# Designed miniproteins, single chains, continued (3): the designs that were tried, part 12

Each design is a single chain, and the fold is of that chain. pLDDT is the mean over its residues in the fold that is shown.

## One batch from the design tools (miniprotein)

Design m8385
Fold by ESMFold2-Fast:
Structure m8385 (fold): chain A 93 residues (1-93)
Amino acid sequence: AARLVEVRARLRELSETATEEEIERLEEVTKEAEKLFKAGKYEEAIELIREAIKKEPDPRLKEALTVLLEYLELLAELSKLKPEEVAALIAAA
């Protein structure tokens, strides 16, 4: 939960000139993705964000959603990795 809240804060920073309606759309998509992710439905959460990116006309919101997608994909992969593999991935970042 806390990790996704931090990502949401970062997405707001990236969308500094976004309108209230754009922020509301971003929050709605992020909230649904968080709900799916908490339920262990990682692939469904990732697909939800991918579809949101395809439908988003605002390039700033597309960038913000892409950052969220990358983060969720990373978290999903980390959940599958052994401790040694996680350490190697962190070292590569």
Scores: mean pLDDT 68

Design m8386
Fold by ESMFold2-Fast:
Structure m8386 (fold): chain A 72 residues (1-72)
Amino acid sequence: SLEEEIKKVEEELKTLIDEYGADQRKAFAAAGIRDLSSPEAQALDREVAAPYQPKIDELIKKLNELRKKLEE
């Protein structure tokens, strides 16, 4: 069902966001970054986010499309 597809995409998105968050925390801790607004933190975050961003964007787009179909 459409509802099951939405739930599956939501679970996939949650898993990716959780993995990205964990990797970000590990990277910042390893680099000794305390100021999350610093240029160094921003550069490292971009590097950590790079492998996740295309997949997250794709899942968000798919989720929005599925939700629109469910409401129409």
Scores: mean pLDDT 83

Design m8387
Fold by ESMFold2-Fast:
Structure m8387 (fold): chain A 94 residues (1-94)
Amino acid sequence: MLKEIEKLTKEGKFEEAVKLLKEMEKKGASDETVIKGYLIIGKGYFKAGKFEKALEVQKELEDYILSKGKKLTLEDLEVEIEIAMARMKEAIDA
């Protein structure tokens, strides 16, 4: 399951990867699987330089985790932290 999301993300088919993740969630995929799917897609957007889309996916991940009564981990914030650091570096180097 997650391998298909990873493949779509590597192929730049981010919208298809998000759609597949939403269908997996709808069909009762585990919270762990859904969280990993969001992280794969968010990291893929970040690597592609699509920071706004990466942040949108990160926000959906955070909303999902909180909706399940779980606490956010540092791993769950990884993409957001990397984007913040990249933006800070660009602002300093500009």
Scores: mean pLDDT 75

Design m8388
Fold by ESMFold2-Fast:
Structure m8388 (fold): chain A 100 residues (1-100)
Amino acid sequence: VAEHVRPREIRALFSGGKKPLSEEVIEEVIARWSPELAELFIRALNGEISFEEFVERSGLSEETARAVYEYLQTVREEYETGGVGEQMLYLAVETELWLL
């Protein structure tokens, strides 16, 4: 059975917000996608994992891991300080990560 990677959904996940991820970063995330990586992204989104542990456990390049971690931190911070749109983005990102 082929790996069930959902590239369009992963691209959509990182195309929202004020600073969307670059195509090169998204392509590496897609190439390395796994249920373990999805769980690490959820933990990073919720502030439950340090940047150092995220880099070590994700298996992503340091550049890609940094970009993803900063994106997820920004989504969380904007959820705390922003309006309905920022709250909806946070919930959409969290929900999609649990579905991937």
Scores: mean pLDDT 73

Design m8389
Fold by ESMFold2-Fast:
Structure m8389 (fold): chain A 70 residues (1-70)
Amino acid sequence: SEEARKLLKEMDEVIKKIDEATSPEEIQKLVKEFQDIVRKAAELLPQLTPEERRELVDKITEGAKKIGEK
């Protein structure tokens, strides 16, 4: 769906910014943005195809790992 694609793009952009961020304040703001996108993704999960759900879960896992490395 278009909504799933938009969320994946938003996640990719935030993950990139988290990876590049060095200040604790910026990282904290980006983590909150990521959490908001994850919440939106969770709300859409029942409406998504199995493939779209897998892609979103994989992206969430990738983002969580990046956050854990900061």
Scores: mean pLDDT 82

Design m8390
Fold by ESMFold2-Fast:
Structure m8390 (fold): chain A 75 residues (1-75)
Amino acid sequence: MAKEWFEKLSPAKTYEEALEILKKEGVPQLALDLVEKMSKVKKELTDLDKSILAQVIDHGKLTPEGVDELAASYS
């Protein structure tokens, strides 16, 4: 559930910390790619950003096209 992903991401203060948590949890490469792309266009990781990432990971909306579209939305 999205809440579980949000709780796992809760201790992260930066996108780098979020990426390390997700790598340890074994999320799909598309989720890791999304976090990396977000880190290039948005430098601060807020609770809202964590909530969005949790929803995207939980609902499986991660296609290569979807990752690119989400990254563009944070530009």
Scores: mean pLDDT 69

Design m8391
Fold by ESMFold2-Fast:
Structure m8391 (fold): chain A 90 residues (1-90)
Amino acid sequence: SKEDLLKEAKKKLDEVVEKATRVEKKLLSDPSTPSELRREAIMIESEATLLRIKINTSGNFLSETEIKEIIKKVDELDEQIKRIEEEVKK
């Protein structure tokens, strides 16, 4: 149902925003981190935050197809931030 898709999108967005914020803070606290990696983390956090705002403010006006596209984008952002987090651990 549309309600189930919205609930899934909200949960995934909260998780990605929290993860991206944590990674961003860690990278910003380390001056030896490459500036490109910091910029990428900031961009991912920003994009995830904007998608979360969109779902929370406009989710009821979105079609199921549009919500599924947002979920797909959130999954892509989650993969990107996980790659950055892995690079930081090296």
Scores: mean pLDDT 86

Design m8392
Fold by ESMFold2-Fast:
Structure m8392 (fold): chain A 65 residues (1-65)
Amino acid sequence: ALEAVQRAADAAKRAGATPEQIKSAVYMAGRALAERGVATPQEAIEAMKAAGGDPNAKGGTGLPF
């Protein structure tokens, strides 16, 4: 789970994404893993946090403008 989330963050960063866009990419990757049943929602949240996306941050972590 963590590796896939980190890969999404790295891809967004290489594309010149802003920190907010990188957080969005991390959130989307973690959510996709949970929806596919590859990881539980809890495992996905922990993977997102470890990859620097911090889904526990207040508001705005998963929704870009």
Scores: mean pLDDT 64

Design m8393
Fold by ESMFold2-Fast:
Structure m8393 (fold): chain A 115 residues (1-115)
Amino acid sequence: ALEEAEKLYAEALELLEKARKLIEEGKLDEALELVEEALNLAEKLLKLAEELIKKGELEEARKIAEKALEVAKRALELAREALKKAETKETLLRAIAVILRAIGLIIEAEQILKK
């Protein structure tokens, strides 16, 4: 579980770094696609954390939930930057959807960390 989580976390951070560069270049839709992929990985991390909680592996679950929280917070920051730079209604609505999804995952991760 922890080894799988490390791989998912590293992949998510790489996607977010690529998205940051795309936002700087004004390629907002491409950036949001990578942010959405990183959030998919954060969801997988949270599922792994919840499974570990059910098995009583609370310390490992907390480490994985902290990784998911970091991914979701960085995704939120990038989506907010894309929102500010959005010049089309389609990009604006996509950025809003990503912001709402990231907030949801932050809340879920924080609830897991309280267990």
Scores: mean pLDDT 89

Design m8394
Fold by ESMFold2-Fast:
Parts: C-alpha cells; sequence; structure tokens
Structure m8394 (fold): chain A 58 residues (1-58)
C-alpha cells in the first residue's frame, strides 16, 4: 500500500540519519556535550523535514 511504502522510506531516512550521526560522533570523539546535542537536534530536524517532504509527495 502507499502507507507501507511511506513507512519503508521513513525507515530508510532514519537509518541514513543515524549512520551520519554515528560517523560524526566517531570523527569527533572530543566534541563537547553541547556540540553532540546540537548534532542530535540537527539530525532530528533533518528527519522531520524529509518525512514531511515524503508525506507531501504521497
Amino acid sequence: SPRDQLIARAFEVVNRAQKELDKWLAENPDASEAEKQKARDEMTLRIQAEIARLRRET
């Protein structure tokens, strides 16, 4: 169904964003807690924006 396709694409968006965050954390082991929190917040906003885009396309 179109809903199942949206759910699958949403999982792909989340998985990609998680991998990008994990890579950033691995490359920045000495980052401050504030910098790490900013990276997490930016990931959350990116996921929300991409999912909103997918919803507009369906």
Scores: mean pLDDT 84

Design m8395
Fold by ESMFold2-Fast:
Order: C-alpha cells, then sequence, then structure tokens
Structure m8395 (fold): chain A 96 residues (1-96)
C-alpha cells in the first residue's frame, strides 16, 4: 500500500538525518498536528518546507526520499495522514 511504502521511506529518511535536521522536521510536523485538520496536503507541505530549508545539507538520495514522500503524502486520506504523522513524531522522538 502507499501508506506502507511511505512508512518505510520515512524510517529510512529519519535514520539518516542529523540531530539538527531531526529537530527541524519535528517542529514542522508538530505544526501540522496543531492544525484543525491533518490532511495529506498539509503533511506534504511540511515535507516541502523541510526540503527547501535543508536542500544544501541533504544527500541526493535523501532529497529523492523526501520528494517521494511529498508525492505519495498528497494521495493519503486524513486518517492515513494522521497515522503517518503520529508514526513520524514517534520515530523522531525516539531518535532525539
Amino acid sequence: SRLDALLRALEILVDGLSEEQLKKLKALLEKVLAQPEVTGETLAEAFEEFLKENKDSLSEEQIKLVEAIIIDAKTLSPEEARILLEHALELLNKKL
């Protein structure tokens, strides 16, 4: 499934990020959680902002992972988007 592929891509991304990059991603995702509605579009926007802010410090492989996450996140239902967001925050908290 798309959600399953996204969860795997997210785990690979988080494992390769620096502490500073992990903190930046966490802050962006926490802003999504604070919104009235969590959607695939709002999640994709957070990852797009992360990519723009960190492009110079990310590897080409990490950039491709984030781009794939952005594309697939836009196709998620609100329920799936929430599952991805909660899983991402759990992974980030475990790494920090």
Scores: mean pLDDT 85

Design m8396
Fold by ESMFold2-Fast:
Structure m8396 (fold): chain A 105 residues (1-105)
Amino acid sequence: ARRAALEAALRAAFAAADLNGDGVVTLDEVRELAARVGQPSPELQTVLNAMLLAHGAAPLPDDGVVTPEDVLAFQRATRAPNVDGVLDDDLQRGILTFLQVYGQP
């Protein structure tokens, strides 16, 4: 069940980050998702929740909005070097690498 749930979450995260539906996740798509912090984005929440699940951490609140406080929780759970509530360029690259390595079907 846990492994199947993680595999499903990883596939959902890749699909959510593939904003143009071309089967490839790019840094530009991850940057567009990061720009949605504080705005409704079930796609961003899906991506961060898949990474949290992979780290054995609790999911973000299921409200369809990733707040700066949610980013702080994500940064703490993933042991990010900067815990500032911002999905910076290094975190965006980390998200891209995670999705490319683990999210492909």
Scores: mean pLDDT 81

Design m8397
Fold by ESMFold2-Fast:
Structure m8397 (fold): chain A 60 residues (1-60)
Amino acid sequence: SLEQSIQDSENGREPAQREVLEGRRRAEGLTDPEQREQERERGNAQATKAAVEAIEKAKK
């Protein structure tokens, strides 16, 4: 339902945002542009995983 979709988005938002920010913080500690981009990509991948896990956990 629409209500469930909204709730799922809200439940995943904060965990995903934290992972993105952590990826960016790790990237800021690096001098190599390629490694910085890899850390941002890793943060984005972890954000997706965290969002999915939070949504699934909330369904219980």
Scores: mean pLDDT 77

Design m8398
Fold by ESMFold2-Fast:
Structure m8398 (fold): chain A 119 residues (1-119)
Amino acid sequence: ETKERVEEAKELIREAAELAEEAGDEKAAELGYFYAGIPVEKLSEYLKEALIKFAKAAAKAGEPVGIKAMELFKQGKYEEALQLVHDYVQKKIEEEMRKLNEKDIEEMRKEVEELRERL
């Protein structure tokens, strides 16, 4: 059941990203696709830079994922470091999606429909 709810949340976020793209809001569209789980190799430079900033902040806070990512960056393992941070962030996004109940999903569906009507 939880996996089905996560898949539905990702689909609704993807639809919201598509609507943002149609509205010309490129950054909102990119962020939505990111939350919907696009692969790291398809990330824009903006999103890659955001992941690098996250890794730097996490490292300064003493978070293991940030420390390891920064070490990989220093070793020239750029793709490996981005993949590590991307996997971590995607796992955290899915953890948050698993907290959604049926009412939350219904509210998300309503918001997506309202966005369609406003565009």
Scores: mean pLDDT 80

Design m8399
Fold by ESMFold2-Fast:
Structure m8399 (fold): chain A 71 residues (1-71)
Amino acid sequence: SSRVAGLKAREDELEALGQQAKADYEALTARSETEENKKKAEKMKAGYDAIQAALDKTREAREEAERKALE
């Protein structure tokens, strides 16, 4: 269905964003233990965690939409 396809596309988008956010976070934390970089790393981690939460919610919505499409 169009709804399932849309949710799958959003999952793919969020997975890509999550991979990029993780790479950026790991690159920053590998560079320096300065207080400025620690604060930036905390914000980057919060952003990554938010993307992962959105991805989990989107996956659940897709699974529910797929199940309802079979009813």
Scores: mean pLDDT 82

Design m8400
Fold by ESMFold2-Fast:
Structure m8400 (fold): chain A 110 residues (1-110)
Amino acid sequence: RPEELAELVKKAQELIGRAKENLGKATDLASKLGTPEATAALQQMLDLVGQALQGGAGEAKQNLQQVLKLLEQNRSLFEDLGKKSPELKKLLEEAKRLIEEALKLLDEVI
């Protein structure tokens, strides 16, 4: 089913692209708030999401799983940051949802 798999990959790439946009905005906000540790963690996630867009479906899945691990490892840091910026909290929650949905679509491909 090449056409069905191609459609799932395309939908996953669209979700990953939206997650990248939200993480980019979150990184800019964290930088403006003077939070270098949070900014560094967000930049790592942004780089992994960028790699997910450039690789094949298997590489995308692995990179997105690493983003979710970084979100969990830095949970307290991002909860504190979210208290300072409700906009940043919303951007991170939306990015997580988009990544989780993209992973579900990629699981149908692999």
Scores: mean pLDDT 87

Design m8401
Fold by ESMFold2-Fast:
Structure m8401 (fold): chain A 111 residues (1-111)
Amino acid sequence: DPIEEEINELVQKMFEALLNGDWDKYLEYAEKLLELLKKAKDHKGIAELGVLAEGQAVGLDNALAGKSRHPALTPTPEDIARAEETRRRLRELAEEAKKETPEEYEEFLSE
């Protein structure tokens, strides 16, 4: 399936962007992935992507609240600004996914 191959390539690119700390590229690929999953009518994939994005946003909530004591996770003013924008975009992606697949989204949250 050509769509399945394109999905797999986007997932790999998202992972590589995360490893490089490139949240802008990560979100660009995640937005493209959401559109492909919508075309494929992959309701479970849409829900999984949305739950992942909300989980990542919660991770940023914890980092910004200073709950992590690891020195590498101590935010600077520039890091705070980038994290707040990244968190906002992740939550927009999660809300879009939830609107597309509300039943499947709730199923992922209850597992």
Scores: mean pLDDT 80

Design m8402
Fold by ESMFold2-Fast:
Structure m8402 (fold): chain A 78 residues (1-78)
Amino acid sequence: SDKEEAEKALEEAEEALLKALEKAAAEEDPEKKLEREILAGLAGIQLGVAKLLLSKGHYKEALELAKEAKKLAEEAIK
């Protein structure tokens, strides 16, 4: 179901965001640290919006934002 797909994508995005935050915390280069923190922050905002949309029954929109949040979090880990 669309709801189950969105919930799974949110779980994956949350896991990626946690890894991104850990990577940012461990970063020793101040400029790279700031870049990682900005990307992780943006991922967190999109994940928050996706959760709100899921709670309102907008499953397809929640799924797409969760996927985008995961991509931003994965970029923060590079």
Scores: mean pLDDT 90

Design m8403
Fold by ESMFold2-Fast:
Structure m8403 (fold): chain A 82 residues (1-82)
Amino acid sequence: SPITQISMSTLDDMRQRVQDMRRQADSRGDSVSSSMMQQMYDRITQVQQQMQSSSDSQTQQMLQDVRIDTGGVFQQVSIRLK
């Protein structure tokens, strides 16, 4: 599905951004931010894996939840890294 392909691409971009922020946190010795980024990376990976095996309402909810939560965590970590 084109929608699924776009969602997968978006999750790949999010994972790359998470890795970039984790590297910044690590370089500053911020273990809390690094841990938050690692947990977010793992969650995005789980959602991508679920999307490859299923497209049910549960999978759609997981996709929405990870998008919302990722935005909030990015904002929180960005504040900490300044």
Scores: mean pLDDT 79

Design m8404
Fold by ESMFold2-Fast:
Formats: sequence, C-alpha cells, structure tokens
Structure m8404 (fold): chain A 60 residues (1-60)
Amino acid sequence: SVHDAADMGGMAGAWAAASGEADVEGAGRIKQQRALEAGGGPEAAEMGYRYGKKGAEQAS
C-alpha cells in the first residue's frame, strides 16, 4: 500500500500482520495496554506484551 511508511511507524501492528498470529498478539496487546494504563511505562508494557503472548502460545 502507499501507506507502508505509516505501517512501519506502528511496529506492533506490523508484527501482528507479519507473524500471522492474531490471537496470540491479541493476548499480548491486552496485557500491554493494562501495563501502560497502570503507569508502568514502556518497559512494563513490553514485559506485559511478552508474558501475554507467551502464555497464549503455551496454551495453544
């Protein structure tokens, strides 16, 4: 698309599309958003994302 540059700005969205693991990515994003809303900042958000994603992958 002509908006590929804009997609590059959204790494999280690009990763979901590239991986093809939308369900697992959804679990990661929920935990990521919760970490951000709790005021944990970017590092806590990344940890939440990874924990959510790994948990979903191990369950499937």
Scores: mean pLDDT 58

Design m8405
Fold by ESMFold2-Fast:
Structure m8405 (fold): chain A 94 residues (1-94)
Amino acid sequence: SYREKARRALEEAAAMADSGEASGEEMLRRLREAAVLASQLSERQRLGTGDALARIAEKAAAVHPELAAEFRAIAEAARSPEGLDALAAEVRAA
């Protein structure tokens, strides 16, 4: 289930941001993967998911100042369905 995968990915990303032990590059990869999974959810199933992703990305920006611009871009994109879908498309194209 994409819903379970998205929930787990967000929980794991939150734990990484909270610990500060992961590298900035690992944290960035994890958040991008979480965005792709979140984009697979229907509009109804995305309740709170975008806001959760945005909060985790903002925390990651504070912990990894070298990649802060990339994390803030993820946070901004995650705040709208259109932004989340665009971010997921960019990640899939890479």
Scores: mean pLDDT 81

Design m8406
Fold by ESMFold2-Fast:
Structure m8406 (fold): chain A 90 residues (1-90)
Amino acid sequence: MVEEARRIADRLEKDPALVERINAAALSLRPRFEEALEAYAAGDYDAAVELYREVVREALLAAGVPEEDAEVIAEAYAAALRAALEAEAA
């Protein structure tokens, strides 16, 4: 899945207009991203990961990324965040 997510991300990165739309969508979803950060600050890492996954997915969909690609990328980002948080706890 990480390899597939990287292939999709590389394809999306080749479209500067799409990247700008993703950045604009992420900025508009800042309150949702702040909810994920609040969960992280509270030590609720499971909630933080799930909220982060949803925010990434919504930003990609708002930018016009196909639903299948958005889900793969959002899941890869959520998995990477979960792995990083688990590594810090170990």
Scores: mean pLDDT 79

Design m8407
Fold by ESMFold2-Fast:
Structure m8407 (fold): chain A 85 residues (1-85)
Amino acid sequence: HMPEFDKLPEELRQEVLRLEKEMIEAAKNKDYEGFVEAAKRLIDLALEHPELLPLARGYLNTLRAFYPDHPAVEEAERRLAEAEA
């Protein structure tokens, strides 16, 4: 349960924070496309780093909560299952 996010390279940490901000702003503005795009990019970054797999699951859960039937949810679930194998 160590905070793995604190151990990330600063560049990667800043990129995650930037994308989280974009996702939050898209949610506030009811920007469907912007929200999905930001969530997909966050999941992609988290999947590229094994220590971030719990964050990938969190972003997927957020995307599923807002857009459960979106194709990006099924794709992200598949990619997470592959990474957790």
Scores: mean pLDDT 75

Design m8408
Fold by ESMFold2-Fast:
Structure m8408 (fold): chain A 73 residues (1-73)
Amino acid sequence: MEADRLAQQARELIEQAREYEKQGDYGKASQLYRQAAQLNRQFATLLGVPQDAIDAGVDDLLKKADELEEKAK
């Protein structure tokens, strides 16, 4: 249950991030992707996903956040 709840919240944050990105608010979009990455780490850990696999998935979201943060400059 907890893992599913966190996964739902992560998806909502990603959808919000996409909307801010569409509006040109890259700073807010970047922050939301970083928050989604943290939630992804939490629910994947609860599901027993190996740490290396969790790190790889989280890195994808953090890379997106970094790219948007550069656009915000």
Scores: mean pLDDT 81

Design m8409
Fold by ESMFold2-Fast:
Structure m8409 (fold): chain A 64 residues (1-64)
Amino acid sequence: MKGTVYLNGKKVSEFEGTRSAVRGAAATAAHVASGLPAELVEETADGVFTFRAGDVEAVGVVTP
């Protein structure tokens, strides 16, 4: 599957991996950018993961 990660609306990474890899990448991106724990605020069945850490929003998107 293809994964894309956005930080505050800016594309920061794109890679091929599993749904769990994309989720982990989004969480890690939020944590590294903020220095705070990443909280999952939304997960969709079609593979969108939204994490927040302070003022940072990270969105991971999976395409099959």
Scores: mean pLDDT 83

Design m8410
Fold by ESMFold2-Fast:
Structure m8410 (fold): chain A 61 residues (1-61)
Amino acid sequence: LEEKAKKIEEKAREATKDIEGVKSVEASVQDGKIVVKIEAENEEALKKAEKAAMEAYIEVL
């Protein structure tokens, strides 16, 4: 799971790097689940980043 979380984090960061207003993207393992946390300047950037990250890491799941 740790290895998977790291891969997901890298993919999510790549997918969101061109989205204006994204501050941070982190993935961690919590209670056997991979949790992706995105920090953005506004709701529009957050929504775009969440969609892009989800689409990018679905390939590694």
Scores: mean pLDDT 74

Design m8411
Fold by ESMFold2-Fast:
Structure m8411 (fold): chain A 69 residues (1-69)
Amino acid sequence: MEEARELTRRIQELYEAGRWEEVRELLIEMLKKMGVKEEEARELVELSETDPEKANEKIEKLGEEIRAK
């Protein structure tokens, strides 16, 4: 929880500063800490930019799979 909060805070600061590429990298890092593979995390971040609804569906499905283990 604490690491997720720290990452969220950093993402917010970078977003406000207009550092979009760093925001993208931190989102990938956050997903990796949640158990998502780097390649899948990168794909999810790209989907969130082009199709947020589909990205959200995939994130929820991955969360269920991780929780089921």
Scores: mean pLDDT 70

Design m8412
Fold by ESMFold2-Fast:
Structure m8412 (fold): chain A 94 residues (1-94)
Amino acid sequence: SEAEKKLLEFFEEFINAESIEERIELARKYGLSEEIIEAIRENKPVKLPISDLPYYEKVRKLTEGKLPEPVVHEDYLEVTPEVAALIEVLKKLE
């Protein structure tokens, strides 16, 4: 799908970025939230609602399992900034 293609383009650009500044610029270009941009800048985990688990599973499949597993809590997921960014991009494209 067009959404899958754009998500993979974002993923490749993000992992190949040589600096945090380049990743932040990419995130801004894709219209990501300031919360996600701050998480990238500070390398902080992001809390997502447990209802986002299906979005994580879609991102995992599209990226061939190359992303770290989330920490699953009773009512939320704790994910890396990279995972949170990809989930937000996917949500914007769907």
Scores: mean pLDDT 83

Design m8413
Fold by ESMFold2-Fast:
Structure m8413 (fold): chain A 86 residues (1-86)
Amino acid sequence: SSSELREKLEKLQKELDEILKEISKAKTVDELKELLKKLDKLIDEGNELLTQARKQGDLETEIEMGSLIVGSSATKVSLRKEIKKL
């Protein structure tokens, strides 16, 4: 249902916020690599919910989920560049 998709979207948004906080505190390559794995899981979960939103015609959740995936992917690219510099 749309309400279930909305709750899952809010959960993923909170998980992304927590990952971003952990990135700001990360001091080692290993910490950054673990955060990269968390971003990969978040992106995978986001893509599953995006597919569900499309099937249900929930355009609002589809758009917001798409934005979350794009933002998470951009963060992943930035982390990979930081790891290469260390």
Scores: mean pLDDT 87

Design m8414
Fold by ESMFold2-Fast:
Structure m8414 (fold): chain A 77 residues (1-77)
Amino acid sequence: MIEEAIEKAKSETVKEDARAAKEVLEEAKRLEKSDPRKAVQLLTAAQILLIGAVIDAERAGEKEVAELLREAAKEIS
């Protein structure tokens, strides 16, 4: 979902926010077994970044991108 959102986004702000969220999620997954507490903190940070990207996408009129990012945010807890 995040990769598709980055590809379809036309706003640079939305692309940057989505890329940041993806990077944080990838780091969380890498740390899941070695540092579970830090992994959970990174998942929370990624969720905040994704919510921000949804708001920016909606403001830019990119409804499909906003929906993809909203779905990605729902997958993390």
Scores: mean pLDDT 82

Design m8415
Fold by ESMFold2-Fast:
Structure m8415 (fold): chain A 110 residues (1-110)
Amino acid sequence: MLTQSPSSLTVAVGETATLTGTASFDLREATIEWLKTQPGKPSELLGVLYPDGRVELAPRYADRLTLERVSDYEARLTISNVQASDAGTYTFVAYRDGEGFYGNGTVLSV
């Protein structure tokens, strides 16, 4: 099971937003993804953190996003220099043993 914190947050343009994903299972063998969804738009893949520690970020966000596994059960997405276009629902995803697990989302308002 995946949990996200906070459930919602509001930040001003130019600030930093921090989103946490927590898992009931060990994330060291999981591939971690963060997705962004906005009403009327398809989900957008922001980045992938692999079990080997390699990170791949979507090019349009690469200079502002950081993906970290902060513990065996916790992952963090940091968005620096927040833009109005960053508003949306952010979903924590973990893939392990061929299965995908999805968090309940964090709503970012800017």
Scores: mean pLDDT 82

Design m8416
Fold by ESMFold2-Fast:
Structure m8416 (fold): chain A 55 residues (1-55)
Amino acid sequence: MFEELAAEGLEMLRQGASLTEVFERIKDRLIAQGVSPEEATELAELMTSVLSLAA
């Protein structure tokens, strides 16, 4: 799950998506998997920060 989300987010950034778009995509994916909105927001912020350093 997290590896797939990270790969999707990194590909989005490489294709010109904004950090906001990547954050929203990760958050939506986590909510769809049953993560609470609050937890999904926190985790999406963390993943987006890591991806911004990797891209």
Scores: mean pLDDT 80

Design m8417
Fold by ESMFold2-Fast:
Structure m8417 (fold): chain A 78 residues (1-78)
Amino acid sequence: SAEVEEAKKILEELRKKLEETTEGLSPEQKRYLMRQLEEADEMLESEDEEERKKALRGLAGIATVLGEEDLAKRAREL
């Protein structure tokens, strides 16, 4: 769906931002957020609408932690 495609784009941008982030996050926080992105990616492939909505909330949370307010807003609006 168009919503899943947009969510995957947000996830890709967040993964890229997280990989480029060298300061402000501990190695443990980076590993945790990478795991959350992996879980969100898996949940977006679900046939369950509630699982996909959980993924979108997760992406918005990760975007907020990374200071990516526009990506957080885009995830919340899906």
Scores: mean pLDDT 82

Design m8418
Fold by ESMFold2-Fast:
Parts: C-alpha cells; sequence; structure tokens
Structure m8418 (fold): chain A 59 residues (1-59)
C-alpha cells in the first residue's frame, strides 16, 4: 500500500512527504467502513489530503 500511496501522490502532483498522512487517512476510511484497506481507500485519502493542502495555500 505504501508504494501505491506514493504513485497516487505523484499522479496528483503532491509531495511524497505526505505518504504517512495518506496511509493514516486511508486506514481511517477502512476502519469506518469496516473493510480491508484497499486502493479505493488510498484514492479517497489522496483526495482529502489534496483538499487540505489547497486550503492551507489560501491562508
Amino acid sequence: MEELARRLLEEANLPLSLVPEVLRTAEAFAKGFRLPLDEGHLRLAVEVVRIDVEAESKR
């Protein structure tokens, strides 16, 4: 999953330093849905992290 998180961050043009945050967010989604961690949870996590970065750029 870490390698996939890195690839998704590169595709979204986000820094790889966000890998731990993406993994943490993806695991939170998996726990919330009571499902095994999968690519869908990582894709949602990358989108959430991207929105957070965009919000910070406006402050």
Scores: mean pLDDT 77

Design m8419
Fold by ESMFold2-Fast:
Structure m8419 (fold): chain A 65 residues (1-65)
Amino acid sequence: ELEKIFEEAEKALREMFAAGAPQDEINRLIVKYTNKALELAKNLDEMAEVSRRIAEIYQKARAEA
């Protein structure tokens, strides 16, 4: 389920920002979850949605830290 991957990504990113993790580690986590979500994408529109959702999750997690 795509939404479950986004929920896991948001939680993981919030935890990393709260822990003061290096940007390098945060970037690796973003790549990991982006790749997982892209595996479920069936077409270009869904791939674009994955990129958009990951960017939103990153910005929200960063702002809340």
Scores: mean pLDDT 81

